Designed miniproteins, single chains. Designs and how they scored, part 16

Each design is a single chain, and the fold is of that chain. pLDDT is the mean over its residues in the fold that is shown.

## One batch from the design tools (miniprotein)

Design m534
Fold by ESMFold2-Fast:
Structure m534 (fold): chain A 97 residues (1-97)
Amino acid sequence: SKAKELLKKALELLKQALAKETDPKARLYISRAIELIEEALELIEKGAPKSEILGQIRGALALAEQALELSTDPEARKLIEKAIELLEEAIEILEKE
């Protein structure tokens, strides 16, 4: 699935951002976004309803956006911005399915 591959890439980028970020609140939002993406991937594997999958991804997107607002590390910011783009694309693909 294209959406699944985008979610896996977003997950990888957010894990990299977490390793670089030093702000405690930004780190908390990144960690929570990671958890929601991991749950979305599990829901996809289990064939859960699209509404539940989209709920987790939209939650992850909101948390990633909050992390970006608090992030001051330039490399972490770029990784979060790219993850946000991939999450938005995954939502668009899943909404059309």
Scores: mean pLDDT 91

Design m535
Fold by ESMFold2-Fast:
Formats: sequence, structure tokens, C-alpha cells
Structure m535 (fold): chain A 64 residues (1-64)
Amino acid sequence: SMARKEIEKRLLEAGIDEKTARELADQLVKAGVPVSAIEPAIQAARENGVDIVSALKAVINAYA
């Protein structure tokens, strides 16, 4: 889907490795996380010194 590809692209741009980015993008899409929520979550994680992967897993749990 276009949403999955866009999320994966955002994760790769954030410095997440290809395998992890693909797995996280699939989980984010399955949980119903909108593409519009991804960039704000990454930005908030960076501003607060939180690990981006951990922050995105928290977002998955919030939407699931």
C-alpha cells in the first residue's frame, strides 16, 4: 500500500535500518496508525531524547 511505503520511507530517513523500518511500517499500518502521526512521533522522540523505535512501538500500542 502507499501508506506502508510512505511510513517506511519516513523511518529510513530517521536513520532506522531497512529490516527494522519494514517490520515497523507493517506493524504501524496493521495497527491503523495514520501516516500523518508518524513524523510528529519521530520529532517528539528526538526532542525528548527517546529512542525512535521505542516511541513508535508505543504509538502502535496506543492505536491497537
Scores: mean pLDDT 84

Design m536
Fold by ESMFold2-Fast:
Structure m536 (fold): chain A 109 residues (1-109)
Amino acid sequence: NKGAEVLKFLEKVAGRKLSDEEIKLIQDYLLSFYKADKAPIPNIKTDDGRVALLRLLGLLGKNSDNTFDEKAEAAFKKLDTDGDGSLEILDLDGDGYISKEEFDEMLNS
């Protein structure tokens, strides 16, 4: 289940288990992509993707952290196995966007 792997990544970044409320915020963020054919994946290479990544990390309960945290960067790099600056778990075709099919796979597999 790709969604479970994404959750494990986010829990590693947070250094704790996520609450149901935090999981819902993450699902709401991902649901925003589902309403479009494709949307930017959290990505350190692009300004939009970097903003999306920082916003997603902010939703995990880091108040006032307006920087790309060193622990978050290390956790991201550990899961970014191809070094493309994007989370491959969210980007199955490597184009830097999440498709409806990829989103459906994360929710239903």
Scores: mean pLDDT 51

Design m537
Fold by ESMFold2-Fast:
Structure m537 (fold): chain A 87 residues (1-87)
Amino acid sequence: SELIDQQLELNTQELKKLLSDPSLSPEEKKLVQEALELLEKAKQIEDEKLRSEIVTLATTLIFELEINRDLSRIRETLKRIKELLES
């Protein structure tokens, strides 16, 4: 889906922007880098439903990084993305 591919690209751009944010801690930047690596793997997924779920979780993760900055929630969302990629 073009919409899913567009959202994946937007999520990738937002995560790259966060890597350049001086307000983020080294630990937060490490989690952003991990998220970028997972989204790169998601680009190889042909299953549109699975790709859509991963993109939705990535959007949630970006919200948590930008607004709440709760490392435990961020780690839980990353774990869910990893589990979907292993399916």
Scores: mean pLDDT 82

Design m538
Fold by ESMFold2-Fast:
Structure m538 (fold): chain A 84 residues (1-84)
Amino acid sequence: MEDEILRELIEEAEKEGIDREEFERALKEVREVHPELPEIQQKAAAVALIRREKTSLEEIRKRTEELEARFREEALALEEAAAA
């Protein structure tokens, strides 16, 4: 029963584009803050945390993409210098 509810929560999170790795990260954070909560409540809280971060997640994703683009430009410049 609890396993079935957990499975449904994970499936809903995946449908919303939440990666399993992000879920595990959020779960670890919830466990550090609320170790006293039962496992199923910790997992439900992790899903809720990710949902609350959905707006913030877009900001983080955009910032990460900008950093990755900058690193790629620097790497490409170094490769061009080495290839010349």
Scores: mean pLDDT 65

Design m539
Fold by ESMFold2-Fast:
Structure m539 (fold): chain A 66 residues (1-66)
Amino acid sequence: ELVLEDMTDEQAELLGRRMQEELDRLLAEARREGWSVDELQARGYERLRGILEELGREHGLGFREE
């Protein structure tokens, strides 16, 4: 599992907003493309990782994989 490290309240709010937008987009795409549950989980994990990496690079956020 991914765990966020040393995130500020402002950064957490930005992440939450980005995650909400990407979740809505991901679900719409899954419905359109007919993804399986396994595919949705894998792609969702990849997109979440991408968002965390982008915000980490910009704001010095870290996360760990458990």
Scores: mean pLDDT 67

Design m540
Fold by ESMFold2-Fast:
Structure m540 (fold): chain A 84 residues (1-84)
Amino acid sequence: STTSAQIERLVAAAKASKDPEFAGYYLFEAIRLAKESDNAIDDLKKIKEELKKMIEESTDPDLREVFEDMVKKVEEEIKKLEEE
């Protein structure tokens, strides 16, 4: 899917970013696209899995905090979609 490829590129851009603000922006856009996709729950779960790896690999406390906050947001969005 073109949308899935775009989500992967945005997550990769966040992973490559040294700026917490830009990392947050890219992840927010990735989550927004995932929510609008035909496979929203699966796309959100893929973002969550990659974010958990990014947290483990991150040595920057500010970037790590952004990634941890984005995991929480993804979990909330998955829960909303699974509830209705």
Scores: mean pLDDT 86

Design m541
Fold by ESMFold2-Fast:
Structure m541 (fold): chain A 97 residues (1-97)
Amino acid sequence: KVKELIEEARKKASEAFDLALEAERLAGRESLTPEQRERLLEARRLFEEAMKLYLEAAKKLEEEGEKVLEEVEELIKKGEELFEEGRRLVEEVLAAA
């Protein structure tokens, strides 16, 4: 189960990294308003912070195992909240553009 959680956290970190790159790419579009660009750059930041939390969760599990399960669950939950907020910002820009 610990190994599965490490793999899950690493997968979530990879997904967050990919979305951060996509948000940066979208922010480069010349057709965007300044507000839309700011939202995409904020989404990128949120995905970067989610990635960091997921990587921290994986590292703690690798170093301390089951002893840190509760702490790791909170890190993953916080990462998921930031990831979902980033997705919401991207969806708002895409719906308006």
Scores: mean pLDDT 86

Design m542
Fold by ESMFold2-Fast:
Structure m542 (fold): chain A 87 residues (1-87)
Amino acid sequence: MEELLRRLEERVRELLRENPDLDRETAEEALEALKRAVERGEVELTEEKVDEVAEGIMAQAEAVARAKKAIEAGLPASEFAREYYER
């Protein structure tokens, strides 16, 4: 169990390194929630599902990042342009 959780954590970190634009906060929260559920015996994590679960967390982080960009697009044009073109 602990080893599977460590493998999931490493896989999530690897995917976040490859995609730094993803919402890291959402990915970390989802990972923590899953760890708590596994520790309580509410969810059983198997070796075969580690990659699938990591992909699910990444999809959630991508969806939240997309939602945040949509919210940011609702900001005044001057603030949006500054954030976008200043980099």
Scores: mean pLDDT 71

Design m543
Fold by ESMFold2-Fast:
Structure m543 (fold): chain A 119 residues (1-119)
Amino acid sequence: SPVERAIKIVEEIKKLIDEGFETLKRYLEAGDYEKALQALNELKQKVSDLILRLLQIAEEYFDKETVDKIRKLIEEMEKIFSELQKKVQARELTPEDLESYKEKINKILDEIIKIVREA
């Protein structure tokens, strides 16, 4: 039950990333960096809300080692979002960069699912 709930949250984050990056790509292709930044900030907020729910489940039901591994992966994902924000603000983010960052984020999320299944 806690494992299934945690996995569903990570799957919901994956869906938000997929939809949010598609929105970002459209704005970047249009040269609309203001809307791209707004869309990124909205995506970050929605992802953060789900991360808080994931961490609440992890803290309540998983051991300390498992929680620490999840927190480290979340920190890696947050660093990627910070880099994305800086590149959008500098007007340096390309659609090709987005695909690379999406792959990195999905790899982190897949590792979280793996850790949760082993909890």
Scores: mean pLDDT 90

Design m544
Fold by ESMFold2-Fast:
Parts: structure tokens; C-alpha cells; sequence
Structure m544 (fold): chain A 62 residues (1-62)
């Protein structure tokens, strides 16, 4: 589904940023657990949690 694809892309972005050292492993694990648990982050909410511009989140999720 489109929702499942969006969730997978969000998890991939979080994992990428953690591997790049932009996001702490503990914060990444928490965000992934919340998303897998059914929490829906908007692009703006996710950008705020990741500490990145919303434009970067939008570009990755396209």
C-alpha cells in the first residue's frame, strides 16, 4: 500500500541518517519503533525529529 511504502521510506531515511552520524542510534531506534507501532509522522514532524530541513525529507520520500 502507499502507506506501507511511505513507512518503509521513512525508516530507510532514519537508518541512513543514523549510519551517517547525523542521528543518534538511540533516537533512530525510538523513531523506527514508533513508526512500526503505527505512528504516522508528517514530513514536517519527521524533519523536526531528525533535525533536518523539511525539503530534505520531501526529496528523499519522493
Amino acid sequence: SAEEERREKQIRLITLLANAGVLSPERAERLIAEIEGGRRYSQAELAAELGVPVAAVRAFLA
Scores: mean pLDDT 85

Design m545
Fold by ESMFold2-Fast:
Structure m545 (fold): chain A 84 residues (1-84)
Amino acid sequence: LTPEQEAEVELALLEIQLGVVKAIMDSGPLTKEELEEMKKTVERIIERAKELAQKYPSLKQDAERIIKGAEELLKEIDREMEKL
């Protein structure tokens, strides 16, 4: 794989990770500790997607889509934490 192709694979894996976090959140009520861990995971996804978009402009559209999804999930996590 070229470095750009490796970055595309990494971005796809970040999207899968985001889907896993959403599935965990949809599985039922979570503890404060679990929500804090999900928040850290989502924040890392956003950070890494931004880095990949900056390094590989060709990935910007896909990265922006993933970042938007992650930001929405982050708001859901914050809302769930407010209930505690």
Scores: mean pLDDT 87

Design m546
Fold by ESMFold2-Fast:
Structure m546 (fold): chain A 83 residues (1-83)
Amino acid sequence: SGKEALEKAHEEAERALAAGKAGDGEAAAEGAKKGIEYGKKAMEAGDAAGGTAGALLAIGSALGGGIEGGEETYEKTLELLKE
């Protein structure tokens, strides 16, 4: 359901934040990409606002974690998200 997809988007946002904080820019970007994918699924299920918010939360969480992880972590996370 759209609610399940939104919950998964939020879970991936939390993973992305933790990975970024730990200095793992690849895992942070992966979490953000998965969060975006689940956000899109929530949108397809009819929750356009929730799906969009979930995707943005995942992106912001990955980048925010990357900032705490250091300059190299942030840069790598950002580069991988631009794909």
Scores: mean pLDDT 85

Design m547
Fold by ESMFold2-Fast:
Structure m547 (fold): chain A 71 residues (1-71)
Amino acid sequence: SAAARAELLAEFKAILRRRAALEAAGAPRDAVTTEFLRELNEAIERAKAAGFSEDEIAALLQRAADAVAAE
């Protein structure tokens, strides 16, 4: 649904913003990368369980990355 896509897009944006905030705060890079990949993988697995295709997930993640980079 459009609502489910909007929620997933918002979740990907939040994950990307948290990574950027932790990097800006000087958190250890290995810890930031580990946490980012954990959160991202959990979100992707939930999206797959909700019926999103790999192509839809990739497109939403790209949209989230582009939007956060434009901030």
Scores: mean pLDDT 88

Design m548
Fold by ESMFold2-Fast:
Structure m548 (fold): chain A 115 residues (1-115)
Amino acid sequence: SREEAVRLFNESMLLLAEGKDRVEAGRLYTEAVLLRPLTPEEKEILRAWGLYLEGRYEEAKALLEELLERLPEDHPLVPAVLALLSVVLRKLGRTEEAEEYLERAKELYRRLFGE
């Protein structure tokens, strides 16, 4: 995750600054920069983004809606799915629904990561 990558980056810089373990600091930096393999859910979100970039908005919408039905309501990736649905709906001319999905994404992100 972005937050995990930022945390690992900070830890690597602190280790380098303190001169404690330069090899471990390099490993943490590499882990932060290269990230772990994408989860199946992250891959599905990126597939929907790819469809969106190709102008295949209805297919992107269908994939995101299917993913949203499969994910638990409290899943950390739900805000990302809702946000991308908002983007897709706007391209489909469904501006009012797009705004509702964006508001839901922001509210859920705040509940999961900060309140």
Scores: mean pLDDT 70

Design m549
Fold by ESMFold2-Fast:
Structure m549 (fold): chain A 114 residues (1-114)
Amino acid sequence: SHLERAREHARKAEEHDPELGRLLLEVIRLVEEGRPDAEILARIGEVVARIPLASPEAQRHVREAMLALAEAVAEERPDVALAARFAAAVAEAFLAGEGAVAESELPDDVAVLL
């Protein structure tokens, strides 16, 4: 199923970024438990906020997990599907080098914005 594919990629993301993987697994759990869209959307927002801090390998698995989630819920939860596709697009943008450029400009102390 699409939801199982999402879970597989969430587990792979957890191997590279434990917190990001945990957030993805939480999104999947909320969907499985039939939780309100508002709760699922809030958790997807937390995933999106974490994407810029993740490795390219974790970002790739976030993209795949979110695309699979969007397919799983497209019929019943169009707003959640749209948010999942947005999260996948954010992950894809960072994979294309936007996040990697920002990370390369930041010193270890992060005392300045760039």
Scores: mean pLDDT 81

Design m550
Fold by ESMFold2-Fast:
Structure m550 (fold): chain A 78 residues (1-78)
Amino acid sequence: AVPINEEEVEEELKKAKEYLEKNFKPEEKELLLKAIEHRLEGLKALHAGDLEKAKEHAKKLSEILEKLGLPPESLSLE
């Protein structure tokens, strides 16, 4: 399910951190974790009706994905 509250965001971040630790280099892992964090916080804000906060997190996510050479929407499909 899509994370929509603080507890769900924390659980998804924990899972993401464990996955990244196994599969990615430390530099890439840190950037990917920040991207996931912004995605989850953006979804939480969107579900709360805070479109400005959701847009802010989406912009931060896009900046990180650009640094990694990934499309801005790569995490939107997950």
Scores: mean pLDDT 70

Design m551
Fold by ESMFold2-Fast:
Structure m551 (fold): chain A 94 residues (1-94)
Amino acid sequence: SRVDQIVEDIKNGKPLPPLDSSTVRDLIKAKRYDTILEAARRGLLTDDGLIEAAENSPPELLVRLVGAAVESAKSLEEQERISRLVARGYQRSR
């Protein structure tokens, strides 16, 4: 499937287009949380993809998700922006 191909490509460090909210939703349905975290760490999630991940992933993964996503940041301003996107997704889940 497309999901299985994305999982394999991320596992093998292959370049791929940024993952949108629809793709992230498919990964969540497949319970590929390790793939989502690796994509976040590599800066491969769109803003909407990151919001989707924060909204619909298990709450236990939120600390790991923000940590992985901010690791891809190139500035303090970008770290703050990423943290706000994760917070927005989390608020939507409540």
Scores: mean pLDDT 85

Design m552
Fold by ESMFold2-Fast:
Structure m552 (fold): chain A 81 residues (1-81)
Amino acid sequence: SLEELKERILEAYKLFYEKKYEEAKKIILEALEEYKGDLEVLEPVKPYILRLIEELKAEGKDELAKEIEEAFRKNFPEIKE
């Protein structure tokens, strides 16, 4: 489960570097929904998702970053800054 999630995050990063931002977003959104409430699996990948959000903002993909951020907050509602 965690290994599968890690592979999905890695795939999203590969797509991001290929400038396939919409496809990278889709993988992250699907993963966050599939593992919703499974903090034991989601916590280890949290820093990578946050980094991808910042990288998308840096590329000017603010709307895509916002969609991932919204889904992220549903899994980690207590996150502040």
Scores: mean pLDDT 79

Design m553
Fold by ESMFold2-Fast:
Structure m553 (fold): chain A 100 residues (1-100)
Amino acid sequence: ITEILSEIYKTLQRIAEKAKKAGDEETYRLAIETEIEIGVKELVRAVGLVLNDEETERKALEEIVEILEEFIEKLKELTDEYEEEIAKLEEAVEKLKELL
């Protein structure tokens, strides 16, 4: 899980950096907002782990998957760039779904 989340953050950061260089404020903002949303859900998941609450942990992971799927859909609507980064995020989504 931690390795999958690390790859997600690295990929979102790469998209943000490329968008910033290109002056694409919409894609940059979307990537940063998505990182923040995932970070909040990872904190909720960490609380579930500390409290030994498997339902809270599972729901947090489900919400991370939903956030990523929404991000991928919106990114595809905004631009034809980032095909490689989208493929990495889609792979990460499939790996997270295997854990649910």
Scores: mean pLDDT 82

Design m554
Fold by ESMFold2-Fast:
Structure m554 (fold): chain A 57 residues (1-57)
Amino acid sequence: MSAEEVAEKARELARELGASEGGIANAAFGARDMALKGYSEEEALEAARRAALASQA
């Protein structure tokens, strides 16, 4: 899967978790960066989930 596809999935995941606009953007950015560095989709999406939740604090 491309980094852009992983970023899009991360964006949707963050939105489903009720993240703010900034939280959604941060989750997508982080997941894209992880995918570009060779991390798996699972790892990138898990990081995105944590980032989305942290951005709400």
Scores: mean pLDDT 79

Design m555
Fold by ESMFold2-Fast:
Structure m555 (fold): chain A 83 residues (1-83)
Amino acid sequence: SLSEEALKLIDEKVPEIIAAVEAGDFDTAVKMLEELRKELEKLGAPEDSLRLIDSAIETVRTDPNPDVAAAIVEIVHAILKLS
């Protein structure tokens, strides 16, 4: 399960990542997702949660468009369900 610190970090960072994607700033969104993954790994997040973040990074990289924001929200909901 995700720690309270990990859940707070997701709650704080995901809206910023979504805003970057919706603005078309895909490089910033990828960088923020990579930093989120790194911090969650430090907090002991399970491999399945980290893998879902890797999927979000890949989605932004392969299909860089603002509509991908909805897919990232669904991936985040999947991470929270693993908590």
Scores: mean pLDDT 83

Design m556
Fold by ESMFold2-Fast:
Structure m556 (fold): chain A 85 residues (1-85)
Amino acid sequence: AEKRRQELEERIVALIEEAARDPSLDLDAVVDEVLALLEEIGVAADQAVRDGILAAIAALQRLLELIAAGDQRPEVQHAAAVLAA
C-alpha cells in the first residue's frame, strides 16, 4: 500500500516538474492526469485542488525563469551566469 502511494506521489511530482520546464505542454491534460493520480491516493478532485496544481506549476516555472534570467541580487545573478555558461 505505502509503496503504491510513493510511486503515485513520485509520478505527480515528475508531471509537475515536466510541465514547469516545458511550457509547450497542454497544461489542462497535465492537470487532469495529476488529478486522476490524486484521486487514486484518495484526494478528491475539486476546483481548489486543480487551482493548487496550476499554482504549483506556475510557481516552479517562475522560479526557473528567475534563476535563468537573474535579478539584481548577486546570488541570483551568479546562478543565472552559471546556467548561461
Scores: mean pLDDT 74

Design m557
Fold by ESMFold2-Fast:
Formats: C-alpha cells, structure tokens, sequence
Structure m557 (fold): chain A 78 residues (1-78)
C-alpha cells in the first residue's frame, strides 16, 4: 500500500530518501502537466508505474535505476 511505501522510505538511507524525493518530484510535476492537458489516463499510468518502480527500489536498493526509469517514463508521457 501507499502507507507501506511511506513507512519503508522513513527507514531508508538519507541517500535513498533523496533519490526517492527526486522521483516523487518528477512524477508530481509531469502528472500535473498531463492533467492540465486533459491527459488523465497518461497521468494515472505514470503514477501507477512510478509506485511499482519505487516499491521495487525499496526491495532491491536500486534507487538510481528506478530514478532513471522514472525520468524516461516522464519524458515518454509528455
């Protein structure tokens, strides 16, 4: 759940928390731009995939890889 992700992030390293904050910032900004354009389905799909990538990063520790994928997804969605 979203609460489980938030709790796991609080236990992550400061470096991992910084990467996760950057991921969230990119997703929020891109989703807001998509919503402003009426692209609600794209905004939803971006948010859904981003949650999956963040969950995987929490399980594997690969926050750098997840951030790279988020940046690519955001670019593709716009």
Amino acid sequence: SEDDIADALLKASPEQQKLAQEMVGIVQKTAAELVAKGEYEKAYELAKKSVELLKKALETGDFEGALKEIKELAKEAL
Scores: mean pLDDT 83

Design m558
Fold by ESMFold2-Fast:
Structure m558 (fold): chain A 63 residues (1-63)
Amino acid sequence: SAAERKARAMAEGARTLVEQGMEELAVRELTKALGSREKAEEFLRLAKEDVEKAAEYLIEHGV
């Protein structure tokens, strides 16, 4: 679905920022998008390990 595609793109984007050493920026942007630092940190943790699990988390808890 469109929501699944968007969630996966956000997860891949977050992972890319971490790989570029921009983890603090990723956390800040995700905190604004998700409305919670706790959700942002958990999403980012998942994105580092498995983009699909991060996308599922975002659909269930985020946007």
Scores: mean pLDDT 82

Design m559
Fold by ESMFold2-Fast:
Structure m559 (fold): chain A 65 residues (1-65)
Amino acid sequence: MTLEQLLETAKQVGKILKEQKDRGMSDDTLKQAIDDFLTYLRDHEGLDDEQLERVRKEIEKSVNE
């Protein structure tokens, strides 16, 4: 997967998490979901720390918009 595809996926994940937050998902559950996704990308896709940080920031941006 390219970095551009990962960032687009991160935006979609962030939008889904924002909708879940609006539906009553706790902040702790939301943070855990983000951490689980980043762990998955690290372990299965081999992303480096810079790529993981870019994905995290994109998710957080989408959640907070």
Scores: mean pLDDT 80

Design m560
Fold by ESMFold2-Fast:
Structure m560 (fold): chain A 80 residues (1-80)
Amino acid sequence: SDLETPEEVVEKEFAELEAKLPEELKEAAEYYRKAAKALMEKRLEEALEYLRKTLELLAKHYKASEEEIAHGREVIESLA
């Protein structure tokens, strides 16, 4: 079997995670993936900016209704 690079493995796993996420969380997941990639490439300032954006989106999402959060979790579970 072909051996994937660590970067390729991370990108593949994030792509699979994003496919299973509700649409509301996909943007946060995308920024988290970009942060991980920047960190792996030793671009610390960019990684920190992407991490801050991820946290901002998650904080915004947690202020959404409890019903919206519950629906998102159910969608993730249905795709697992």
Scores: mean pLDDT 67

Design m561
Fold by ESMFold2-Fast:
Structure m561 (fold): chain A 98 residues (1-98)
Amino acid sequence: SMAELEARVRRAVERALERVLKTARSEEERELAELVANAILRAMLENLEDLVDYSEQEILDGAEAAIRAALRAWNNVPSEEAREKLEEILEEGRKARE
């Protein structure tokens, strides 16, 4: 059922975030990981039909990889544009929490 798929997606993304947070080196990195995870969760919930054939473990592994890739990209871009994009992501994440 779609409700069971929604539950799997929510559990998978939450566990993916927990794994990333265990290796976070700063409070800023933790906050970024949470906001990226929330954006991924929202995108997955809006596209549940595309995830019907994926197991909870596959969703978890994919979400973890995506969160880590996003954090790596932001940590390795020493530019003003990167800071502006970070603020946009933070603002979008705050709106998603409302």
Scores: mean pLDDT 81

Design m562
Fold by ESMFold2-Fast:
Structure m562 (fold): chain A 74 residues (1-74)
Amino acid sequence: ELREKVLEYIAEKGYATEEEIAKALGVPRSTVRRILDELEKEGLVIRIKVGDKTYYFLTPKGLRYLEELRRRRA
């Protein structure tokens, strides 16, 4: 679902901004921010601010979570 797509996008790209994810998935930035906030609270992504931009990276826990989701879907 949308949460899994966010994780997959970050994993595929290595890192992403909220704007990049919103554009790629065709959803509002507010929707992406909510999902990213949830994923960060669960320790699945980490947020790093560089200059005036905020980048999101997948954590080792997030990568394991995504692999489990992929395994269950197959």
Scores: mean pLDDT 83

Design m563
Fold by ESMFold2-Fast:
Structure m563 (fold): chain A 59 residues (1-59)
Amino acid sequence: MEEEIKKVLEEIKKSDRDTAVKLATRFISRKLDSLPPSFEVHEKELLPIQRRLGEVLRE
């Protein structure tokens, strides 16, 4: 796992649900802004991150 993702996941695990949702949303938004404006690239890059964050949020 990338260091950036690891740090975000650690913060999410320590935070309450509302804060965790905000952190996940901000992380996804930053990634979306840094990726080329291509739906295929966004889907391939962001879907694994979204799934991983969803797993942590369900804990």
Scores: mean pLDDT 65

Design m564
Fold by ESMFold2-Fast:
Structure m564 (fold): chain A 68 residues (1-68)
Amino acid sequence: KQIDIDIALALALIQLTVKAIEEAGGDSRKAFELASKAKILDVEIKPGESLTITTNLGTITIPLPEGW
């Protein structure tokens, strides 16, 4: 259960990193700098519904199956 939530968080961070790379225009150094300045402002877990992470770079929402 907890490990599934941790995997969802890792996926959200990967999506946030991709967004940062796109915003940096494909410059890996700028993307890394933007990602390193990201702050997690809020984490909302709704088992069976969604995992929402709010950061200063944007909001990432991952749907969660009922079994999570």
Scores: mean pLDDT 66

Design m565
Fold by ESMFold2-Fast:
Structure m565 (fold): chain A 70 residues (1-70)
Amino acid sequence: SADIEEVKEWLHKEYGVPLDTPVEELIAFLEEKIAKHEEAIKEYPEMRALAEKDLARLRELLEKLKKATE
């Protein structure tokens, strides 16, 4: 699906995730990255602005993958 392809291309460009990575592993990767950014916001307020922007994008990508796998 176009949504899965868009997520794969973005993760490949930003994090070097292989384009042939299974969707289940992409979901796990996004969930882990989201959790780490949420923890960073709580512990290091000075990182909040950057972490919030990254969180918004990561959450959008995760929602696209979840909808494509329903």
Scores: mean pLDDT 81

Design m566
Fold by ESMFold2-Fast:
Formats: C-alpha cells, structure tokens, sequence
Structure m566 (fold): chain A 91 residues (1-91)
C-alpha cells in the first residue's frame, strides 16, 4: 500500500510524512522480531543502521547496510529465515 519509490523520494528531500513514519515504525518492530527469532544481533544491527540512515535521508548508506544484512542472512541461514522470505516491507 505504501509506495517505496515515493517514500524514498520524500526521504531524499528530507520530508517526514505520515507514510514515512509508519514505515519506520513497522521496520523497527520487524527488526526487533527478527533479532528475537534469529538470536543473531549482527543482522538486526545492520538493519537498524540501514533504517537510521534511511530516516536521515541517506539512502545510499541505507541501501549498503540492507544489502550487507541480506547477504549475511542468506549465507548464514540458508535453510532458515531469510529477509526476502520474511516479506520485509518495501522502503
């Protein structure tokens, strides 16, 4: 329902809209749930850094941390929970 491209454009412009705030809150809750489920803080910390950068309108840094978190998750949890399989909300 929330357009990721629109949210990205607003974040790059430094604008904090209700949609951006909603995505931010959902991602924080999701990261906390992932940390609890996986028992792995490294992936959760990378996701929190990505979210912090995104909220501060630093999309390039956010994308970097998201890519690192996904690569780490895919490598360590090949038969377990993956970021893609968990239907992470679009940014």
Amino acid sequence: EIDGDEVEAKLKAGEKTPEVEEVYKRLLEYIDALEEALGNKEIAELLRKALEALYNSDFATAEKYLAEAKKLADELYKEGVKLKDLSLPPL
Scores: mean pLDDT 65

Design m567
Fold by ESMFold2-Fast:
Structure m567 (fold): chain A 100 residues (1-100)
Amino acid sequence: SSADEQKKALALGAASDVQAFLKENPELPEEVKKELRELIRELVQAVNDNDIERALEVLERIIELLEKLAEMNKDNPELQKEIEELIKTLRRVLEEMKKL
């Protein structure tokens, strides 16, 4: 459906935003980068499988991981702000996907 194609486009946009964040922050702990890369792969795979419910679940897991990352980086206000802006963007994507 047209709505499903829009949801897929939104999910792929979210994956791209997280990939850009990782590229701009190479100094992040390797374990965090690995986990985010795995979740990006799962999000893209869910879209390829036409599994919108799985895409929403993976996006929520990305947001939860980013929220934990922000809490761990209270001593780095610039990084915390960047993470919080990414979370805000991803939450808007999640809500838009749910409304379609």
Scores: mean pLDDT 89

